# Designed miniproteins, single chains, continued (3): the designs that were tried, part 28

Each design is a single chain, and the fold is of that chain. pLDDT is the mean over its residues in the fold that is shown.

## One batch from the design tools (miniprotein)

Design m9001
Fold by ESMFold2-Fast:
Structure m9001 (fold): chain A 63 residues (1-63)
Amino acid sequence: GGLTDEEVDEALALIAYAVTKIEGKRRGLSDEEIYEMALKFAETLPESVAERLKRIVEEDKAA
């Protein structure tokens, strides 16, 4: 079977965060600056993807 819409949204959020981390590290940004960049990027995404991305960022900050 294919991915569900929920699984696609989770995958998109993970990809968005991964790309944000790669770009941020290439620019020499701190972890705090990367978190802020990811949260700002979330504002441009569909709500379902944005909420998942915000959760992923908060979980990564707590780890």
Scores: mean pLDDT 85

Design m9002
Fold by ESMFold2-Fast:
Structure m9002 (fold): chain A 84 residues (1-84)
Amino acid sequence: MEEAKRYYEEGLKHYENGDYVKAIEYFKKAIELDPNLAEAYYLLGDIYYKHFNDKEKAIEYYQKAIELDPSNERARKKLEELLS
């Protein structure tokens, strides 16, 4: 959906600027409209792990990203690190 893509792109801008709270807000809006946005789940996992030290949420989001896109090598490597 075009609206989901716009929220994802806005989240990406906030992510790149280090506005992680805003990035989470927009990525969550994007996945509410399009639950198949694997990249949004990956980036949510990355934010929760690296910036909020929330390993449990990071694992959940990385698992969802891999479920939607099994070719997501970055998410697979992150899960391997977090489960080791």
Scores: mean pLDDT 85

Design m9003
Fold by ESMFold2-Fast:
Structure m9003 (fold): chain A 64 residues (1-64)
Amino acid sequence: RERIIEAAIALFEEKGAAKTTLRDIAEAAGVSVGTLYRHFPSKEALGEAVERARVRRMAAEARA
C-alpha cells in the first residue's frame, strides 16, 4: 500500500497528475493493476490517499 502511494507521488512529480494513470502507478510500485484495486477499491479512494500525501509533502516543501 505504501509503495502505491509513494509511486503515485513520484509520478505526479515527474509527469503531472493529469497524465498519471492507475496503471502507471501500479507499474512504478511493482504491483499489478488488480493488486492496486485490491488496496484501493476505486480510483477515487486512491486519489484521496495520494492527494492527502501530496498536499502534506507540498506544504513541507512550501515551508522552504
Scores: mean pLDDT 70

Design m9004
Fold by ESMFold2-Fast:
Structure m9004 (fold): chain A 62 residues (1-62)
Amino acid sequence: MEKREEARRAGEAAAEAAYALGLISREQADKAKELGSQGEDVEEAARLAGEVSPAAAQLTGL
């Protein structure tokens, strides 16, 4: 896969997994996907998505 596609998939997968586990809300998962898709590669996409997911979980009281 191209770096761009790989980064997008990694970010989306991370956000969907966090949502499925009940760690973040649907809206926060969508935000994480958006940030991840803006990453230049897998590492950046994962970092951006991860920053939203932990903060979101804290705010939702999980």
Scores: mean pLDDT 60

Design m9005
Fold by ESMFold2-Fast:
Formats: structure tokens, C-alpha cells, sequence
Structure m9005 (fold): chain A 100 residues (1-100)
């Protein structure tokens, strides 16, 4: 199965993430890979939390295979992102954290 990869930065909204990822799944039926990037730890944490929420909704509502990847995270940011992931793990979404 092919994968659609979509990259978001800390200026992007959770609504934009949901809209882009859901459209990609509905048009192509591909696995969805959401990459989050941030200039700051707080920006990356906030964006990735939004991506986890959006990805969880897409997984639950559409049955999509969704992976969220946080890039260039500090250990502290990664720990907080993992705490957010616990809330969404039951949806079947996957999380990867690429540390600095």
C-alpha cells in the first residue's frame, strides 16, 4: 500500500491537518504519514498534540492507517508528546519521535 506524506510546521492549525489528511485518505486510500516540525519545543509539542488529535479522529471515523512523526524533538518535548499520545493510542494511530 502506498503512503501519503504531509508535513506541517508550528504555524499550521489542527483543522488544516484534519482537512489535508482526511482528503488524502478519501481520494487515494493510502496510509497517512503526518510529519510535524517546530522551531521551538512548545511549538512542536502543540502542533504534534493537534496532529495526534486529528489523526485519531481520521483513524476512528475513516479507519485510516495514520502515523504521526515528530521531527527534531528534544528529550523534554518527546516526553510531553508521548504523554499526549497515551490519550489517542486506543484509536490505533502510531507515533514516532525523531530526537535531536
Amino acid sequence: MKTTTITFNDSDSGLKIYDAASKAYLTKGNKIKIITTGKTDDGLITLTASALKAGSAISKNLGADVTVIAKNASKKAGDKINDYYKKYKSSGIKLKINLK
Scores: mean pLDDT 80

Design m9006
Fold by ESMFold2-Fast:
Structure m9006 (fold): chain A 64 residues (1-64)
Amino acid sequence: SSEALGREAQAAARRGREAGASDREIDAYVLVRVWGVPVRQAAAYLGVSPATVSRWVRRAEELL
């Protein structure tokens, strides 16, 4: 997407890692919250259930 979205994704990933989020939780958060990908499509991309994506996003949000 835009350079701004790329920088926001990188900043969120760095903060998430520092706070103890897993790479999978960060990937889910970036796809859904930063890039606005629907949960079901993010789940298909990541190879997990929509419930798992929602849990990962929630976990990342708690740590950020």
Scores: mean pLDDT 83

Design m9007
Fold by ESMFold2-Fast:
Structure m9007 (fold): chain A 105 residues (1-105)
Amino acid sequence: ERRERLIEAAERLQAASDKAVELMKKGYESGDQGLMREAVALFGTTAYEVLREVPDLSPEARELLRKALDYAGQAAVDPSKAKEYIEKARKYTDEAVEVLRREAA
């Protein structure tokens, strides 16, 4: 059960990261600020939901998800740094996925 829960969390985070990256690329290409905000919201909301719903998170996974959430929040409030902060949110989300997969093995 714990193993399955960690795998499901990793899959959710990976799917959100993949979708957010797609939205970011479209947003950069078209200049659509709405797509950029949607990408930021996906990183932030998914990290928040995993932190809230998965009680068996290790301190390592929890810290990485908190960093992803914090950078997503910073990207939402500072458009001039949005690209830098969203790349950091992506980095910490991807690192959290790897930690969750390692712990589920």
Scores: mean pLDDT 84

Design m9009
Fold by ESMFold2-Fast:
Structure m9009 (fold): chain A 66 residues (1-66)
Amino acid sequence: MSEQLRKSAEDHLKQAEEALKKGDFESARLHLYAARQLARALEKLGDTESAEEILKRVEELEKQLE
């Protein structure tokens, strides 16, 4: 289960990066929100390492939305 959540979060991060590249900030925000929620689910399941990695990437991409 945690592997599927991690893969889903990675897919959302990739989609957020593509959205940012084309200036689609609304789509980017939605994908970053989804990745953040999946990271929190991973943390609750005890996969804190994957959760921290995903959250760090979300924070880096969110800076581009300021």
Scores: mean pLDDT 84

Design m9010
Fold by ESMFold2-Fast:
Structure m9010 (fold): chain A 80 residues (1-80)
Amino acid sequence: IEEALRLLSSPDEETRLEAAAELVNSPDLEARIEGARKTAELLLSEDPEILTKAIGVAIRALADPDEEVREALNEKIKEL
């Protein structure tokens, strides 16, 4: 979890996407919130492969049982 949180700041989009996907599947609520927020940012990617994968991770975040995770994704999208 801590390593994945650090990787969210990576200059490489693929690394950030892998970290966000891992965090969205985490048992830790705060980790899932951070993963959802980073996933929203990755939806602005100009790389169609990154965008396609980010959409898949976003769908997972929107299906999260905790409203805070779903709200984190939606609020971040509004900021973009």
Scores: mean pLDDT 80

Design m9011
Fold by ESMFold2-Fast:
Structure m9011 (fold): chain A 91 residues (1-91)
Amino acid sequence: NETLEKLELAKKYLEKYLETGDLKDFEKAMEYIQLGLLPVLDELSEEEKKKVAEKLLEIAKLLEKIYEKTGDERFKEIAEELRKFAEELLK
């Protein structure tokens, strides 16, 4: 699933950002989240929606860890948005 592959790349770039502090890694992560979520939400099966929701929750958890390390409220806000999106997919 291309959406899941894009979200996995986003997760890897966030993990890299947590280690390096390089804003370019964060920017790439955000691009992959956008690319993963845009194309086919209406065409995803219920099983695929569950997997996407699980991946979004993993990404939100990483953003929460980045917030704890940096104190930047932006990361907390993005994490909250992704949690809400994941919850909506599971309805």
Scores: mean pLDDT 81

Design m9012
Fold by ESMFold2-Fast:
Structure m9012 (fold): chain A 65 residues (1-65)
Amino acid sequence: MKKIAVAGGKTKELAEKTGKEALENEGADEYIALGGVSAEEAYELAKRIERETGAEVGVVGASKA
């Protein structure tokens, strides 16, 4: 099963770094970096991708604030 990490961060650059670390540490196959998004927005996108692709999708680096 394909694993995709949705990486959140305060900026695009921070989200990109978080996504790359998910590839190394979580064994994700791909990542999507989302700068300036809330945890709710990141989880909503993760659910959408999971439904569209059938992949296992996780959220990293996002907070509920």
Scores: mean pLDDT 74

Design m9013
Fold by ESMFold2-Fast:
Structure m9013 (fold): chain A 56 residues (1-56)
Amino acid sequence: MEERRKLIEEAGKKMFEKIKEYIEKNPDASFFEKIKKGVEITEETIEELKKKLEEL
């Protein structure tokens, strides 16, 4: 019923988790690389969310 809204919330949580996980796994990564990866994770999360919404 409200699956679209739940998918959006789930995507947001996954985005923050992936960013935090990357930072924890790569503490020695350059500051720029951490920012770049954060943007990439955000983009992937949006793309995954869009794909799931299209499936509904």
Scores: mean pLDDT 76

Design m9014
Fold by ESMFold2-Fast:
Structure m9014 (fold): chain A 80 residues (1-80)
Amino acid sequence: EEEILKLTEKALEKAKEVYELLKKVEDEEVKKKAQELLEEADRLAREAGEAEDEEERIELLEEAIKKLEEAVELLKEALK
């Protein structure tokens, strides 16, 4: 429970960072790729919410966080 809550909070923080970076990036191709990663992360988070097994839920949330981290990294590179 506590671990799932912590992972959920981390995913929300990373998603917020992606949205803030998307406002600064002008490159439409980079925006599209970041949006696709954000959509994948949203799907993984939804699957985590539907998962009955705690271990599976944790794995899905960790995958969602990884997709969000990829989006953050991509957007930060575009701002250089």
Scores: mean pLDDT 83

Design m9015
Fold by ESMFold2-Fast:
Structure m9015 (fold): chain A 71 residues (1-71)
Amino acid sequence: SAELEAAQQQTRENVKGLVDLSAQASDEVAAEATKVAAEALRLMGQDLESAKQGNQLAAAKRDEVKAAVEA
């Protein structure tokens, strides 16, 4: 559905932002960001609710990594 495709695209964009920010972070923070990115992409492949959950996970970790990079 268009709704699922939109949720999957939003998840990909948030994962991309998370990965880009992790390149500026410490190795430990980058490793945790990579784990969350992988889980978000896994959830994105299942259904609409799972894609939304993956998007929320990626967004929350992105905020955490951004705070660490801006410290």
Scores: mean pLDDT 83

Design m9016
Fold by ESMFold2-Fast:
Structure m9016 (fold): chain A 84 residues (1-84)
Amino acid sequence: SAITAPLTEEEEAKVKELERRAKETIEEADRLIEEGRVEEAIRLVEEAIRELSEAAATMSARAEAEVTMLVIRLAVVLLEARKA
């Protein structure tokens, strides 16, 4: 299965970078929501979803799958922010 194929060093580094960015975005969005800065949180998460989705589309199936999981996590945060 392509999803279980090993990542190249470049793909591994890129996935780790996107994972770090997703984590930082979630942490910052949660902080902004707690502060009542909901519109800023929404914009931050929407930008991260766009950037990660564009990056995923250029990657191998294995790397795309891992980045897609991060996009799903960001989408959940976006839904939470829109209800705040």
Scores: mean pLDDT 83

Design m9017
Fold by ESMFold2-Fast:
Structure m9017 (fold): chain A 60 residues (1-60)
Amino acid sequence: SKQEEKEMIERMKELFDEFLEAEENGDTEKAKELEKELHRLFEEYLAANPDSDTELVDLP
């Protein structure tokens, strides 16, 4: 449970870093794909951790 939560958070961090790099490079198509994947993973994270106080405030 906690290990799976940690792995999901790490994956979201990786995708967010890739998103920022894509935006910096002007790769708008890649940035949109990464944004969709980030939102998908965050929804999965919330479904797996329904007592989470996490918000989408820092995500694209």
Scores: mean pLDDT 73

Design m9019
Fold by ESMFold2-Fast:
Structure m9019 (fold): chain A 80 residues (1-80)
Amino acid sequence: EEELKRAQELLDRVNELTVEAGKIASEKLKDPENKEKAIELMKKVQEYARKAYDAIRNKDFEGAEQAIEEMKKIIEELKK
């Protein structure tokens, strides 16, 4: 039960970060100068989201936390 709760919390965090990244990328895509960067950074967000999902599935909660931290760094870069 505690493992399921932890997995759900991590999954929710990955989903929230993916939604946030999508909103920021959508705004950046309106400006041609930012389009290529927004697409490239969104690909990286998706790659780390997959890594986080795989880690959660394998009960590697530390690996999931690491992937989530990388997603956060990419989102900060996307905001620039």
Scores: mean pLDDT 84

Design m9020
Fold by ESMFold2-Fast:
Structure m9020 (fold): chain A 68 residues (1-68)
Amino acid sequence: MKEKLEELLKRAKELGLPEEVIEAIEKALEENKASEESIEEAKKSLEELKKRKISREELEELRARERA
């Protein structure tokens, strides 16, 4: 379980995901409270982002649009 979260964290950093996403994964790792379901969902989200080829810059733009 912990190893899967750590692998997710490594992948998120490699893909250059927003700091908030990285921090959320780190908090889950530190607390060891993330369920297997939560890990599976996080993996799905990462795979979908990868398939859509959304750059970090585009992801930030989308977040700014929702915030505006």
Scores: mean pLDDT 64

Design m9021
Fold by ESMFold2-Fast:
Structure m9021 (fold): chain A 88 residues (1-88)
Amino acid sequence: KISFTYTPEKDVTILDVKYEGKVLPGTINGQEFTPEKLPEVPVKAGEPVRIGIDVPEGTDINKIKLVVLENGERKEIPGSKFKDIKIS
């Protein structure tokens, strides 16, 4: 399992969290999501969001992509933008 904080620089809607291109079950601010029930979570610029994903052991954070809608455009946020990373 891995959890991390993302703080957007612009208003975004969180659409997906992917590991190696696959949507895994997880949480956004404690709200559960699955590949069958994808999140659409609006987040304002400067507001921290806590995300957790059920990933395999030895996970490389750079293989995690947060997919957001920013100014009407779909954008992938790389692991280098994540803070407070906890692996368990």
Scores: mean pLDDT 79

Design m9022
Fold by ESMFold2-Fast:
Structure m9022 (fold): chain A 96 residues (1-96)
Amino acid sequence: SEVEELKQQIALLERIRETLRAHPNDRDVVEGAIDTLEALAESSTDPEVQKILREAIEKARELLKQGKYTEAARVLMEGVDKAIEILKKRIEELEK
């Protein structure tokens, strides 16, 4: 169902957030999060989620080029949190 797919996306986003929180200064972790979030943005049916994730990815990539891994992780976590909020609201509207 659409609700189950959205719940799976939230679970993946929450896992990405926890990994970034645990290892914010790890380049490989930050790069892996970007790759996973790009795939999520591409497969998402929600334009606001796509926009938020793409903006976070663009900012994080620029920070990675500067060696600012912790700042990149922070930007990605902020984007992930906003995406989770939107997806939870969408589930709430569908499950009413």
Scores: mean pLDDT 87

Design m9023
Fold by ESMFold2-Fast:
Structure m9023 (fold): chain A 77 residues (1-77)
Amino acid sequence: TREKIEEAYKYLEQGKPEEAVKILEEIENKTAATYYLLGLAYYKLGKYEEAVEAFEKALELEPDNVVIKHLLEKAKA
């Protein structure tokens, strides 16, 4: 839901990526935005393999999103 995405973003801004992951994983109907935030949270946690998987799923939903492409490249490095 919008509320869960907003809360997850707030946790990421507060430097609490673990809490962001917990909230985002509860979202059943994940959108590109949900996977994008999951990837960003995993990346901040140093979980680069999980970040890559999340960014790839986000990119499947939004193939032309240059921001997701850039983050995927960084997570693979």
Scores: mean pLDDT 81

Design m9024
Fold by ESMFold2-Fast:
Structure m9024 (fold): chain A 64 residues (1-64)
Amino acid sequence: DDALQQAAAQAFLASLSPREKAALRARQEHPSASLREIAERAGVSVSTVRALEKKAAALAQALA
């Protein structure tokens, strides 16, 4: 159901801080990059990238 997936994606994006959104953009541009590389590219801490990855993993599991 595309509507359910879109609603989940909107809820996910709404749950992100501005720094986590920057990390998400960097991850989308560099999917194979390490957490450290994403943190440097987004100008955020590795902890921020880890928080994003946990939220993204929870979303991916919910959509599976």
Scores: mean pLDDT 79

Design m9025
Fold by ESMFold2-Fast:
Structure m9025 (fold): chain A 82 residues (1-82)
Amino acid sequence: MKIAIVFDGYGTRYKLIIEEVLKEFGITDYELFGSGEEGKTLDDLVAEMKKKGYEVIEVDGLGLTDEEVRERVRKALEERYG
């Protein structure tokens, strides 16, 4: 099943962090979606991706440091695949 990583706003910064963590887990079948880039709310985008059959990982990075975003993504992947 394709993984959709959904993040808040225009998260160009988050894309690099998310991709590094995905690489650590050997995950290659994924797509990244930013709520601001798609012109949608985070909740609407999550619902849309789930309806399309994606396994969704939500990353709310607002107010978080790069390390906190990395830890959040790693934890989400460990809970699903570790």
Scores: mean pLDDT 75

Design m9026
Fold by ESMFold2-Fast:
Structure m9026 (fold): chain A 92 residues (1-92)
Amino acid sequence: LEGKIYLVSLMVGEMADIALAEGTGAEADIRAIAAKTFFRLKTAIINNSSIEEIKKILDDGLAELVAANKLSPEATAKLQAIVDEFLKKLAE
């Protein structure tokens, strides 16, 4: 359990770092979206939610992060790759 929560923390941190570097949104908004997504993912993992439910939380978080920060298609693709890699590791 702790290992999965650690992976979520690393992924959400990496996504926030990319959004802060590449986006034009306020830092507070990026951090708020990251914190909300982290909390939802942590809760889903603790509750043994399906991978489909976890994917929905990630897709919703990514969409909110992209919209709030006006991320380029290139930056969005980087975030999508991180999400896809995390989901593959979680499905193992």
Scores: mean pLDDT 78

Design m9027
Fold by ESMFold2-Fast:
Structure m9027 (fold): chain A 95 residues (1-95)
Amino acid sequence: MKKVEELEKEAEKAKEEEGEIKSKLAETGAEYLKKAEELAKKSKEEGEKAREEGEKKVKELQEKAIEAEKKAEELKKEAEKLKEEEERKREEKEE
């Protein structure tokens, strides 16, 4: 059971990291859209540059969010698999 508890804890941490990255993605997207809009009022060229920079940052965070989600899912599946295996071993011993 200790090994299952450790994996469940790791899965919980990975899920928290996923949530943090998704929150950062939403915040960063909104921030860069606002920055691009403000700069576009002063110069179309500066506004376009800020938009491209924002799109690059959003893409990087989207990729990190996908990786974090995949990691959390894999850890959860491993924890469930080990829990099932331990229950099976417990049943075999009939003690």
Scores: mean pLDDT 75

Design m9028
Fold by ESMFold2-Fast:
Structure m9028 (fold): chain A 70 residues (1-70)
Amino acid sequence: REEILEEAIEEAREFGRRMAEMGVSEETYQLAVEIFVQEMRRRYGLSEEEAELVRRAAEEAYRETKEQLE
């Protein structure tokens, strides 16, 4: 169980980082992350709480990468 959640969180961080590197706007990111989280929830059978952790991981990676790019 923990392994599945860790994999989902790593994929979420990669997603957020990739979106920031591509220069995706905040508005576009919000639409993309909703689709991403919904697909992750279906694919891995995540609970509501686990899906929220995945969402936060993506958002954190997006924000941190965007800040590092100045």
Scores: mean pLDDT 81

Design m9029
Fold by ESMFold2-Fast:
Structure m9029 (fold): chain A 65 residues (1-65)
Amino acid sequence: VTKETSEEEAKEIREKAKEEVKKLEEEAEEEISKLTDPEKQRELKRKTTIEQTAIEIRAVGEINE
């Protein structure tokens, strides 16, 4: 049965977050490659980084709870 987050559960949560981050990275890379405007490229990169950081923070929160 599940208790507080076990080491195995923590690993699973991290792996899922990693996959989500990878998905965002791939989507952002594709979108950036379509852009020629450096301002729009910077904005998209910043947005992607924020979303990736949010996913990682959420995963850490899940592990701590």
Scores: mean pLDDT 77

Design m9030
Fold by ESMFold2-Fast:
Structure m9030 (fold): chain A 70 residues (1-70)
Amino acid sequence: MTKEQLAQKYYDEGVRRGAEGDLEAAIQKFEKAIEYDPKFKEAWMGLAALYSRLGDEKKAQEYLDKAVKA
């Protein structure tokens, strides 16, 4: 499996966990996706959305900035 395929796999798992309401698991999966593909814009956007939902606006803004640079 390529790094890009692993990033997609973890991103898909993060989306599923977020839909289930498990925000901590979703964050861990999106972090894994970025570990395999730091240019995966959608994974950075996913982290920004989750941290905003958790009330961590500073982290949300930092990850949104990463998404626009990816």
Scores: mean pLDDT 85

Design m9031
Fold by ESMFold2-Fast:
Structure m9031 (fold): chain A 86 residues (1-86)
Amino acid sequence: AADRLRAAAREAHRLMQELVEAIKNGDKEKAIEYVNRLAELMRELGASDEEVEKFREEAIKAINQGKPEEAVDILARGFAEALRRA
């Protein structure tokens, strides 16, 4: 359990860093791919499909509005909630 939570937290951090990098490079397609991977990881931690879809939609909206830091914050909050419930 604890090892799974630590591994998930590390993977989330890595994906968020790659998300920021993709956005800096203007690669919106890759940025959305990382958002989708984070959403999958949240589901694996037991988050509901409704909760995951909400965070996914909000993060993609932030990326499309040119607010990459807001997208990272949205995903970080969603991931923190998923980890707390796992």
Scores: mean pLDDT 78

Design m9032
Fold by ESMFold2-Fast:
Structure m9032 (fold): chain A 57 residues (1-57)
Amino acid sequence: SEEAIQRFADRYIEIIKKMDPEGVKNNIPLFIELLKKLGATEEQIDRLKEAAEEVLS
């Protein structure tokens, strides 16, 4: 469901924000792939990418 996809997106963002930069680099491609498989929107994926960029900067 759309609500379930949003919950997974939010959870992945929280996980990414708690990771170190190396952890983010290793996990972000997997989290993006998982969200795409769930049918996440480009906006939801972009929010995850933005969270990753904040940790990497």
Scores: mean pLDDT 84

Design m9033
Fold by ESMFold2-Fast:
Structure m9033 (fold): chain A 101 residues (1-101)
Amino acid sequence: EEGLERRRQLAEETVKIAEELSKKIPEFKPLLDNVKRLAELAVEHPGYFPLLEEVAEKIRETKKLYEEDPEQAINAGKELDKFTKEKVAEAERALALSQAR
């Protein structure tokens, strides 16, 4: 498990990449919103840090792919948005259940 400062650093870096992609491709705006929420969750809850690391790796791959093949990058970004949205929804449900106990 990483310390709070490392989680904040990765969260900030991941959101920045998502912001850069959303400025170039409007279709990535939902991904930006979902990445921001995941970043908040990972900073507050260390258990979500591995998920943030996975999404950070995938978003960096999507940015690299955009420079080589923009069409494939858009498709990869849509899949990443779906993945991130599902994982954020799962995390929020788990937290809501934990708070109800």
Scores: mean pLDDT 82

Design m9034
Fold by ESMFold2-Fast:
Structure m9034 (fold): chain A 74 residues (1-74)
Amino acid sequence: KKALEKAAEELKKALEEPENAELYLSIAKLLAEIAGDKETAELAEKALEAYRKGEYEKARELAEKAIERAKEKI
């Protein structure tokens, strides 16, 4: 639960600081994996992939979905 709370915090930071989004999304994915929440981890990974491809709006939407998913499991 604590790792999933931290994952949600890192996802929010990715939305607030787009220039550091790759770092925050990577940390969020790892924390979700540690928490055992595969769906949040997959959404964070998809957001990271979209960000790396320059699809910033899609990355933002996926990060928002990951936050919602994480909150459901906390």
Scores: mean pLDDT 81

Design m9036
Fold by ESMFold2-Fast:
Structure m9036 (fold): chain A 56 residues (1-56)
Amino acid sequence: DARERARRLIEEIRRLAREHGLPFEIEGFDLSQADEEDVRRMEALLESLRAYIRDR
């Protein structure tokens, strides 16, 4: 389920951003329209955030 996977990814992204004090907001993202492409974009964003955190 692409929408459930996207929601879980967004929750993880928000958690990491808040945990590490990043000025990151995900507002206006419409999960009702989320598809497989959106899931891949969210996965890439999460990986970028983890890489940024790791490099600090």
Scores: mean pLDDT 72

